# Designed miniproteins, single chains, continued (2), part 68

Each design is a single chain, and the fold is of that chain. pLDDT is the mean over its residues in the fold that is shown.

## One batch from the design tools (miniprotein)

Design m6492
Fold by ESMFold2-Fast:
Structure m6492 (fold): chain A 55 residues (1-55)
Amino acid sequence: MISPLERSYYRALVDGAIAAGDKEAIDELIKTLESRKSVDPEFADELIERAKAAR
């Protein structure tokens, strides 16, 4: 399971990349989150969809 601190960290990274309009960072975060689905699929799917919506 991803810790609450890691969840806050990933949410902040996704929100920051979206705010900056950094599509490269968004793509890299999606890739990272997809690799984390085995640890926390619900959390990873939530952030992946959020990041994809901003592309």
Scores: mean pLDDT 78

Design m6493
Fold by ESMFold2-Fast:
Structure m6493 (fold): chain A 61 residues (1-61)
Amino acid sequence: SEAEQLILDLIAQGKSPEEIVAAMLERGFTREEIAQAVLALRKRGLISDEQAVAILETVFR
């Protein structure tokens, strides 16, 4: 998805979980859509468990 691709791009750029969530929200994604994209990336093995947890904790902080 577009959300999944953007998260991967931001991680590749070395963005922090806070920067990733801020960028996603600025582009009009909801917190639920961000969480769904993170979980999909984790399920596909494209991000680590640690990366997924950090972004999810940030989105629902």
Scores: mean pLDDT 89

Design m6494
Fold by ESMFold2-Fast:
Structure m6494 (fold): chain A 81 residues (1-81)
Amino acid sequence: MELVGVEDGARAIATQLVLTGEAVIETESGETLVARTPEEAAEAVIEMYKRAGLEAPLSREEWTELIERQMEEVRRILEEK
C-alpha cells in the first residue's frame, strides 16, 4: 500500500473518533474491530494489514501520532462554521 492510503485511513478513523467516540474498522472477512482511543485504532489498523498479508507502512506509535493529528484537524473543521 502507498503512503497516500495511510493518511486517508487515519482521517476516516479520526473522524469517527471525534464524532462518535468510537472507530469501527472492518476487515475483508466482515469482522469488525472497535477502537475508542488513537492507540487502539493504531493496533487495529496494524492487525488489518497483517490479515491482508501486508506489512504495516507505519509503526503503532507513528499510526497513533497520525490519528491524533487528524483528530485535531477534524475538531478544528467542526468548530469553525
Scores: mean pLDDT 76

Design m6495
Fold by ESMFold2-Fast:
Structure m6495 (fold): chain A 71 residues (1-71)
Amino acid sequence: MMAEVRSAAGAEMLAILLGQGLSRDEALQALLHMAPVLLSDDPAVLEEAIERLKAAEDPVEKAKELGEEYA
């Protein structure tokens, strides 16, 4: 189900943010910026967002950009 796909994507995004040295609260705020992406019904959008987040030099700024694109 899409809810399960979104949960897995959110967990992976959180792991990426924490892996970059962000605090729990900072990582959760970055995920909130990505809420429009996480609420997408297209799994390709979630996969692309994860890849872009992994490749980013500034994951927090990238999370804001992704949230703006899908808002």
Scores: mean pLDDT 77

Design m6496
Fold by ESMFold2-Fast:
Structure m6496 (fold): chain A 68 residues (1-68)
Amino acid sequence: LEKEIKELEEEIKKDPENAEALVKLAVKYAQQGKYEEALELFKKAYEIKKTPEVEVGIKVVEELIKDK
């Protein structure tokens, strides 16, 4: 998991417009319970490529943040 996150961060550093890498990193952060960080990455991915998958990801993470 940690190695995968580092590789995705390096990929995004080389290509900040890589929506796929942003979504993958957002999913990894959500798996770690870092929902606010995951939401920021999903929003960045959505700005680059507006897909239903990213939109659903944003909504799911927003609900997880509100669930207290």
Scores: mean pLDDT 78

Design m6497
Fold by ESMFold2-Fast:
Formats: sequence, structure tokens, C-alpha cells
Structure m6497 (fold): chain A 55 residues (1-55)
Amino acid sequence: SSAELNRLLAEALRLLHALTQAGRFDLADEFVRELSAARSQAELAAVVRRVRAEL
């Protein structure tokens, strides 16, 4: 759904901000590439969950 997609994108932006605040620029760059490569909402959610676990 568009609402769930918007929630995932908002969380992705918060995680990206947290990574840059922590100085983890290599992981932030990898995260952006993985988000750009995601072809479905499920893939997007999986990328977000994995990166969240690494914080």
C-alpha cells in the first residue's frame, strides 16, 4: 500500500540520518544503493530491517 511505502521511506530517512550522525558513511552509501536497487515493497522492508539491526 502507499501508506506502508511512505512509512518505510520515512523510516529509511531516519536510519540514514542516524548512520550519518554516527559517522558510518560507508554503511549509509551501501544503504542508499540497496534502497535504489529494491524492486518491491518486501525488498525495501528487508533492507530497512537489516540496516536497523546493524545500528
Scores: mean pLDDT 85

Design m6499
Fold by ESMFold2-Fast:
Structure m6499 (fold): chain A 60 residues (1-60)
Amino acid sequence: MPGLYVVVEDFEARAPDELTLKRGDVVEVLHDVDPEHVLARVVATGEMGVVPRSVLEPAA
């Protein structure tokens, strides 16, 4: 679902289109890629990439 999410587990990118995330990062989910992945943007840096849904929780 589009909106703001908090990263709850560190994630390291394994592919060029994936985004490396640290626990506590805030991301904006832009759209769904597949059932397990979303396209997101890190609010602090503006970096965009694919991340697994399992490392995100809704913020506010």
Scores: mean pLDDT 80

Design m6500
Fold by ESMFold2-Fast:
Structure m6500 (fold): chain A 66 residues (1-66)
Amino acid sequence: SLDELVEEAVERLSKEPLFKDVDPEELRARLLREAEAFRRGFRLEGEEGERKALDLAVLVVELDLR
């Protein structure tokens, strides 16, 4: 599910220097909101669609932290 993919991403990203000062719960909430927005906006369906939506959400968050 998208929730499980977001959980995996939070665990991975929280170990990265760029995300060290980001609250994990806020990161989780933001990644889920952004990924759901991309999934709905681009009609990304199924497991591959959920992964693509999460990839886009991660890119947006990374750009905002730079």
Scores: mean pLDDT 84

Design m6501
Fold by ESMFold2-Fast:
Structure m6501 (fold): chain A 102 residues (1-102)
Amino acid sequence: MSEIERLAERILEVLEELLEILEADPRVPAELKERLRALVEAAKALVAARDWEGFVAAVAEFLGLVGEAMPLLSPEARARVARLVAELTALLVELARALAAA
């Protein structure tokens, strides 16, 4: 597995963890959960297609929606989401560097 593929797979894992937390919170609107789920599925397809520009764009859109959900979350869910968002942001920076070097 290339470094780019390894980073993308780890990013997908974090996206799925974020989706699980947000789907479990009854305060998050159903339409926002549907949009988040669609973006995770789109991100998976983009990794399979090796469309890294599309993948980064999909992940950025997902982060925007997570930001919209954050004020709605319980304090415990918000703390977990904040940690995963920080991890995801660091992984995206590493992915961007790997892509620039490729």
Scores: mean pLDDT 88

Design m6502
Fold by ESMFold2-Fast:
Structure m6502 (fold): chain A 60 residues (1-60)
Amino acid sequence: MHTISVKTASKELAEKLKEELEREDPDVKAEVSGNTLTITTTRSVEYAIGLALRVIGDSL
């Protein structure tokens, strides 16, 4: 199990990205705390990093 936290531009963006990630992959769990999106996955560390990079890209 791998967990990574990413700061987004807003709580609204974090909530949208949470819903999108959980919709695309049922093995992914995401939690929102303020502007921070915490991603937990049973997949590889590389996969978790890829998801975090996607969130960062969507925040730019």
Scores: mean pLDDT 75

Design m6503
Fold by ESMFold2-Fast:
Structure m6503 (fold): chain A 62 residues (1-62)
Amino acid sequence: SEEKFEKMEEYAKKVLDSIKNPETAKQVAEILKKIFEKVITDPEQLERFKELIDSYLKKIES
């Protein structure tokens, strides 16, 4: 379900972009990863999602 993955990706981006504190963003990102590990059954999609979150954390930490 590529459409569902795309919607989850956009939702995660919106949540992380709303957090101004880098430490809080890191904590929320770890929670999101754990939640989506239970929801995303495709290992490739899960890895792509984790990479997306890690990219956003690097952007915030820059």
Scores: mean pLDDT 75

Design m6504
Fold by ESMFold2-Fast:
Structure m6504 (fold): chain A 67 residues (1-67)
Amino acid sequence: MAEAEELVRQARAALNAGDYQKAIEYAEKALSLDPRNAEAWAIISVAHRELGDDEKAREYRLRAIEA
């Protein structure tokens, strides 16, 4: 949990900095440790939306709700 929490924190920092690719990378690493981490799914969803990938953004948003 602690490692996944740290990765989610890094993903959120990257998202806030506008580094959407890094936000996705950190959040994906967090999900590899804790696949039910709703915040990590939400970060990936928001990052894909900001990158213009509406289909993936919607898919990951649904995952965030279900996690």
Scores: mean pLDDT 81

Design m6505
Fold by ESMFold2-Fast:
Structure m6505 (fold): chain A 66 residues (1-66)
Amino acid sequence: LVPALVELMRLSGMTENAEELAQGVVSGSLSMAHLTGVMIAAVGRLVEAPDDEALKAALEAVLKQL
């Protein structure tokens, strides 16, 4: 899950501390609000660029591991 979440964060423009945030979500140290924020950011970018196959693939990878 961590590598897929890091990739999703980077493609969504959340490049700073992405690995630390992803590890926090997986370990349960971060609230569900942080994961929800990442998902909302990713969906927002897909609404503006629906043909972004890399972002779609990263989002699907995270969803499959949840």
Scores: mean pLDDT 70

Design m6506
Fold by ESMFold2-Fast:
Structure m6506 (fold): chain A 72 residues (1-72)
Amino acid sequence: SEELKKEAEELLKKADELAKRAGDLYGQAAKARSEGNLELAEKLYKEADELLDEMHEASKKAQELREKYKKL
């Protein structure tokens, strides 16, 4: 299915974007921590972890869809 293939590709793109955003937030959190802003660091680490969880879910869904369209 062309539709399932496109959906899988979109989910992989989303996962890549989420990974990059999480990386940026981890970097910002580390900087905030080094500057003594522990409250900001904690907030940014939490946001980064949430994006990482979304990335894993998107990647998992993409793999499941790839399995499905290859059997059609």
Scores: mean pLDDT 87

Design m6507
Fold by ESMFold2-Fast:
Structure m6507 (fold): chain A 72 residues (1-72)
Amino acid sequence: MIEKLKEFSKKLAELIYYYGKITREQAVEIIREVLSPEEAELAIKKMDELLKRGVDPATAAARAVLYALKES
């Protein structure tokens, strides 16, 4: 679990460093690369829920990944 969180955080930080912000599509790609297929599906659903409430993609992705890893 902790290793997946570190890998996700590193990839997220790299995107922000190179692009200044991330899109939903970039967040989905990192989630799929780092998490298992089941964890990724759960994280993407939670991220989309947060995005609908006006949360930014970087924060939504981070919260969604924490949620998915805690539930699985």
Scores: mean pLDDT 82

Design m6508
Fold by ESMFold2-Fast:
Structure m6508 (fold): chain A 64 residues (1-64)
Amino acid sequence: SAAEEAARKAEEAAKAGDEEAAARYSRQVFILGVQEGRPEAAQRAGRAAADAGNRKATAASGGG
């Protein structure tokens, strides 16, 4: 489904440290997941985005 595709992309972006892409895909997953009845995919993407955000914040504190 579109929600699961977006969830995969959100997790991939989070693992790559791309917090913005992870957050954007996570928002899409949340909307599509709710509409398609896939709230678990939305939760997974949200967690991945939060993890990427924490890593980016740490990097910004050390280098910017």
Scores: mean pLDDT 69

Design m6509
Fold by ESMFold2-Fast:
Structure m6509 (fold): chain A 65 residues (1-65)
Amino acid sequence: SREELEREVNDALAAIYLHIGKKLLEQGKYEEAVETFKKAVELSKGTPIQEEAERYLKEAEEKLR
């Protein structure tokens, strides 16, 4: 179904954004990492990677303090 395909696409996009966010975080680009992890969290809702995405978002936000 379209709903199943959308879920699979969102899962893949969430993983991609999580990877990009981690790379930005490693490079010290904290503001860009926060925005990227916010996208990962939104796309990962109800998936196994939601907790990881939320954890990295919090870490990136703490770096901006």
Scores: mean pLDDT 84

Design m6510
Fold by ESMFold2-Fast:
Structure m6510 (fold): chain A 69 residues (1-69)
Amino acid sequence: SEFRKLVLDGVGHAILGIGYLLDGDNRKAAESFRDASRDYRKAGELDPENAAKYNELAEKYEKRAEELE
């Protein structure tokens, strides 16, 4: 399922971003959080009934990326 893949990719990118933060690599952390944001936004497009939840996650990770730049 494309939807399940996007949700799992979003989680994976978020975890990768946290890993880069722990290593002090703010640039790679920001990039990974932006990737997570993109994946969650796409998940919301495929599941309009739950779009608010996925958009909230996308905005959360976009904000985290901005704070690292």
Scores: mean pLDDT 87

Design m6511
Fold by ESMFold2-Fast:
Structure m6511 (fold): chain A 68 residues (1-68)
Amino acid sequence: SLVEEAEEVGRRAAERARELGREETARDVEELGREAVKAAEEGDNSKAASLLTAAQLLAVGAEIDVEL
């Protein structure tokens, strides 16, 4: 289901940011993931996908910043 997908994607993105030692970024990613799950539960698939994309990009940004 989209709700389960949103939970999994958000969780993995937050875990990645946390692995990089970026706790504030991990918290922001978790918040975006929660908003995506809420949007999916409301049937707003477009909003859920957009929020998940934002969460993934934020996590990737944290990785790039660590690597310099």
Scores: mean pLDDT 76

Design m6512
Fold by ESMFold2-Fast:
Structure m6512 (fold): chain A 58 residues (1-58)
Amino acid sequence: MERERRVRELAERIREALRAVQATYPDVSPPAEQIDGLSERLAEPTLEQREERRRLAE
């Protein structure tokens, strides 16, 4: 709940920072498309969280 909201906020800030780095150093930074998807990927449950839910369900 609140944790997931904070993760989304942090992911957005990281995405902005990576976009700024990519604009300055395009040769060594990931493409903008990957950066744009990063916030959604970071907001998704991690493998550890999925594993724990599976363990608890078992």
Scores: mean pLDDT 64

Design m6513
Fold by ESMFold2-Fast:
Structure m6513 (fold): chain A 64 residues (1-64)
Amino acid sequence: MTDEQVEIAGKIAAESIKKLKEGVPIEEVLEEARKELRKAGFSEEDVEEFVKTLKIQLEALEEE
């Protein structure tokens, strides 16, 4: 992963958490994250693993 890709992934994660807290459905948040990661040049495998991890994090926030 390049430093630029790491920064982009971090921003996508932060925006995703913010959107979920603002009431955006988790399914929409995850789909938007996939699109942004693909635009940033992430491989399909990296996109899938990132979204899988993000889903777990967002579901944990909903359980609070």
Scores: mean pLDDT 79

Design m6514
Fold by ESMFold2-Fast:
Structure m6514 (fold): chain A 93 residues (1-93)
Amino acid sequence: MIEKLKKVGEELAELARSLGFDRQAEAIRSLVDKIIEAIKKGDKKTAAKYALQLSFLGFSLAVEAYLQGREEDAERILKLTKEFLKLVDEILK
């Protein structure tokens, strides 16, 4: 589960970077690391907090990609963001 979470987070960060959103890509990586560390410590509330922040960032990026005419990239960002949140929810149960 944690390995899949890390992989989805990295795919989201790389997609953001490929679209020129370098700052947001680094923010995604930072949030993924914080979520994983919170999970390892059993701190479910902190993990949920950072997962919500990551979700907001992912959805914001999808809007920006869509406005740039990159509809397929926007849909992929949304899909990866939703998959990441679902994985966090499954781990925290």
Scores: mean pLDDT 86

Design m6515
Fold by ESMFold2-Fast:
Structure m6515 (fold): chain A 64 residues (1-64)
Amino acid sequence: MEEVRKLLAEALEKAQQSTDPEEAARIVREMLEKAGYKGDSVARAFQEAQKAGRDLSAGIESAR
């Protein structure tokens, strides 16, 4: 989990800075599974973190 956690955090940070965070996150998720890191915990943590960012962005867009 330690390695996966670091990889997840780094990938999420890159996705947030990327022009297309959804695509970046999708690629990262696939990479994690390909590397042998799979499980509900990893997938959930990734989705939850990304969902939080998306919700914030959507809220701001809706307000404008």
Scores: mean pLDDT 55

Design m6516
Fold by ESMFold2-Fast:
Structure m6516 (fold): chain A 56 residues (1-56)
Amino acid sequence: HMLTFGELMERRKRIAEELTKNGFSDEVIEKLNKEEREWLDKMAEESRKYFEQLKK
């Protein structure tokens, strides 16, 4: 039962900030954040439902 949600999110966030410091556009950061948030949110929902079903 390990997906390390927080860890993956933290790593992605760190990369996004690094990209900004390196001179990347805000648009890149925004896209990354949006996709990450929506993806994580969806995974959380699926994970919850998955475990509910798996319990039988």
Scores: mean pLDDT 66

Design m6517
Fold by ESMFold2-Fast:
Structure m6517 (fold): chain A 80 residues (1-80)
Amino acid sequence: SMERVRELRRRAEELLRRAVEQGNTEAMELAARALAYALAAGYLLRGEPITQPIVDPAASVEEIVEEAERLIRKAEELVK
């Protein structure tokens, strides 16, 4: 859902901010990737083309959302 995608974007943005503050480069990369996937899912749900080069253009919204959630979980483990 669009609400789930908005929440994933919010979480990814918060994790990215925290990772930058902590100087954790690995967490920054994971959070930035999660944000790209959340944005791509949002575009696809609006019927807009995906502009994020790291996202498979053949991927479903469900697959993109699941990858965003996976990346968020990994970033959360690194951010203290």
Scores: mean pLDDT 82

Design m6518
Fold by ESMFold2-Fast:
Structure m6518 (fold): chain A 68 residues (1-68)
Amino acid sequence: SPEIKRLQEEIARLQGELLALLDERVALEDADPDDPANRARVQALSDQVLALADEIERLTAKLKELQA
């Protein structure tokens, strides 16, 4: 199904973005945890990670429904 393939590709893309944000967050936490700019960026990254995780879960649920 083209729709199943498109959802799989979109989920993979979002998973890649999620991993990149997690890597950036770890790097900032390792660099200087007391820097206010780094703390603000870590918070922004954490918010983006949660939003991406929710979107991945939503698309994964839709994929499971289409595969049933």
Scores: mean pLDDT 86

Design m6519
Fold by ESMFold2-Fast:
Structure m6519 (fold): chain A 109 residues (1-109)
Amino acid sequence: NAMEIIDQDFKEAMRKEAERLGLPEEVIELILEIHDKYGPLRAIQVLNVVSILKEFGIPDEKILEFLRGVLEGKKSFDVEIAGKTIKVDVSSILGINEDRKKIEEVLKE
């Protein structure tokens, strides 16, 4: 079935991208589970947030906590980056560049 093939190809593409970013298997599995529960757009948005958090040195344990919260349907998260608390709203994520800029602006106090 074409729809099942497209879904599998998308999941494989997301896995490969997450592996290129150096994400641990546990993080990758949670992102794929978010895809299954909330769809591909939410999974892409979450992968982008995780990519940014990893770039800013957020430990994998905190990334896992964030992902589990998304799976539970939580919309807003407080993430500590460089000693500052940044509020991340998953429902307002519109693009990689916009999300990155928002985090960078909060870090500039």
Scores: mean pLDDT 72

Design m6520
Fold by ESMFold2-Fast:
Structure m6520 (fold): chain A 79 residues (1-79)
Amino acid sequence: MRETRSESFSEQLSQSMLSQHESQEVNWETVENMSNFLVSMSEEERQRTLELMERRVRESTSPFSLEVLRMVRELVENS
């Protein structure tokens, strides 16, 4: 199977998002770091990473995972 740098990095971001799933509060440091990494990526890698994050959120029942994804997207769009 082909493994891209985008897939490896997306796994790390998904794990960070799962960490937020266990939290009662949104971790702004995590949101900011995710957004900075996404902005530094190519457009193709960014889209793949966001798709994998969205898939992870759909598999999660936590409202905090949805909120983190929403905030990350908003910061990326405003960059």
Scores: mean pLDDT 65

Design m6521
Fold by ESMFold2-Fast:
Structure m6521 (fold): chain A 64 residues (1-64)
Amino acid sequence: SGRARNIVRDIAAQFDTDGDGYVPGSDAIAAMRQRGIPQSIILKIRRLIGADGRIDIDAILASI
């Protein structure tokens, strides 16, 4: 739990440059996968990607 939460916080800091709480879905998924978040969680989070290709950071945190 804590490790996955820290990974998501790092991704938010890296990709949420506008401070709107959203990140590019494909980039966030790639970063989470590279940092060792399990594929089962990745598949769950991938379904949260909106029509604009972005994911709400709070929705990712709620999924971990």
Scores: mean pLDDT 80

Design m6522
Fold by ESMFold2-Fast:
Structure m6522 (fold): chain A 86 residues (1-86)
Amino acid sequence: MKVVIVLKGLSPTQLIGEALRAIGLGLDGYKVKIEIDGDTLTITIEGLSEEEVQKLLEYAKELEKRGFDVKVEQKGDVLTITISKK
């Protein structure tokens, strides 16, 4: 499964902080691509198990508790988690 995490509306300090959190949760041994475009951070991770996908969903729930809007979409073998500050 391929997971795409999109973080929107973040300051540079928040972008760095969220990138470091994502690194801590899912970069050991994975194929990871990180892209920054303005205030948007996109993290693409390939080869995740169902348990590891669940950990990323827990990360998204942590961000909801911090005041972010979270949207989860699945298209085939691609799960997209969009996190926006509102």
Scores: mean pLDDT 71

Design m6524
Fold by ESMFold2-Fast:
Structure m6524 (fold): chain A 69 residues (1-69)
Amino acid sequence: MEEADRLLREGVERLRKLADEGVPPEVIREERDRIAEELRRLGDGINAGVLDLVGAVYVTVVRRERRRR
């Protein structure tokens, strides 16, 4: 549980940093999927679901920013 909580926290920060850097939304989706799958392998489907939701928000933000550029 502590390991999964740490992975979730690090994953959220990683996705935020990628969004701040303006990377393509595909990169954010791939990183989200990778970390979410690791969380599921640890048996933490709840935190994997939280990361999926956070990743979807960041993908939306980056798509909106790229469309304005």
Scores: mean pLDDT 77

Design m6525
Fold by ESMFold2-Fast:
Structure m6525 (fold): chain A 70 residues (1-70)
Amino acid sequence: HMNPEFAESLVRAAKVYLERGDYDKAIELAKKALEIDPNHPEAYRVLAEIYEKRGDTEKAEEYRKKAESL
């Protein structure tokens, strides 16, 4: 089965929930993608954007740096 493509599908779903303002669901899906592919830069970027919108600048910076390091 297409495990890496499934991670990308989860990231795309996380972006949809982020755009809808459902941050809890967006975080769940992005983290699920990272369980499948821990080196997915876009999943880390999505998490950074969610935490930035929630006002958690420390977590946003952590995830942004992780995305840039990959």
Scores: mean pLDDT 82

Design m6526
Fold by ESMFold2-Fast:
Structure m6526 (fold): chain A 66 residues (1-66)
Amino acid sequence: SEAVELAKELIKKLEPEIEEAKRLAAAGRNEEARELGEQIKKKIIEELKKKGFSEEEAIEAVEKAL
């Protein structure tokens, strides 16, 4: 599960963006929170792909890391 460990590390680096999404959701701005959440997931998937993981492995790693 190297991909899962790396996904967790990437999530930690994106913590400010994740906190922003949480703030938006808490303020009732659910569409903006969802849009930002989708962008965060996409960013993690692309970074994992750059590190040599397949798209399928990257998606599974993000799901397991969250």
Scores: mean pLDDT 84

Design m6527
Fold by ESMFold2-Fast:
Structure m6527 (fold): chain A 64 residues (1-64)
Amino acid sequence: MDDVRYYIRRGTVYLVQGQGGIAGKYFGRGMRLARDNSIPRSTMVDWVNRGRQLAQQGRYDEAF
């Protein structure tokens, strides 16, 4: 579960930084792990939204 959040949040931070290619790789891994671990899509959306807010505030370490 923590591994899924790790990939989704890192993908979100890289996307906010304009690094779409790297973001896509992290999201791809996170979504695969989420499917394997039956993580709800709503939970992943919450992680993306919080990661985006923290990254937009420049708080990258907390956004991860």
Scores: mean pLDDT 77

Design m6528
Fold by ESMFold2-Fast:
Structure m6528 (fold): chain A 46 residues (1-46)
Amino acid sequence: SIDEELEKLSKELRELAANADQLDPETFAKRVRELLEKIEELRKKR
């Protein structure tokens, strides 16, 4: 379901933030942007 997918993406975003210092700033920013875009697309479908 959309709710389950949103929970998954939220978890991925939290895990990404927890490991931010292990990634290049550019890579981190790109990953955050990609996850936020996916979250917004799913919210539009609700």
Scores: mean pLDDT 79

Design m6529
Fold by ESMFold2-Fast:
Structure m6529 (fold): chain A 69 residues (1-69)
Amino acid sequence: SSSQIAQLEFQLTVELLRLVGEAVDKLIELKKAGKLTPEEVKKIEEEHRKRAKDLMEQHKQQLEEVRRQ
């Protein structure tokens, strides 16, 4: 239903925002420790890109299930 779809989209938005917050916190921590390098930035980018893709794939599967009803 439209209500279930809206709820799933809202949940995805909140989860994606949480992932962004975690990435920002890691960058701030590395900067404070004097360890912020291009290599560490790339590692954080790659890790969070993978987590976001995994989350999007799970959401897609949930959305397809709702659409089949």
Scores: mean pLDDT 83

Design m6530
Fold by ESMFold2-Fast:
Structure m6530 (fold): chain A 80 residues (1-80)
Amino acid sequence: SLEQKAQILINEARSGLLQVEAQLKKTKNPEAQRLLEQAAELYRQSIEKAKNTKEEDLKEAEELILKARKLYMEAMKIEG
């Protein structure tokens, strides 16, 4: 169901946001911090979109989650 899909996406985005926030407390590199802040914003936007529980909004939420994950991975490469 769309409601089940929305809940999965919201849970994924919330988990991603918590992970990003944890890393933001540790990072001292300005570029990594910038990428993590952008990832956090995309996760917050994906949660907002998924709450609408419409097919188009859920697709946008999924794409925002994928973009946020890519930014997180890029930040982790800079930190490593």
Scores: mean pLDDT 89

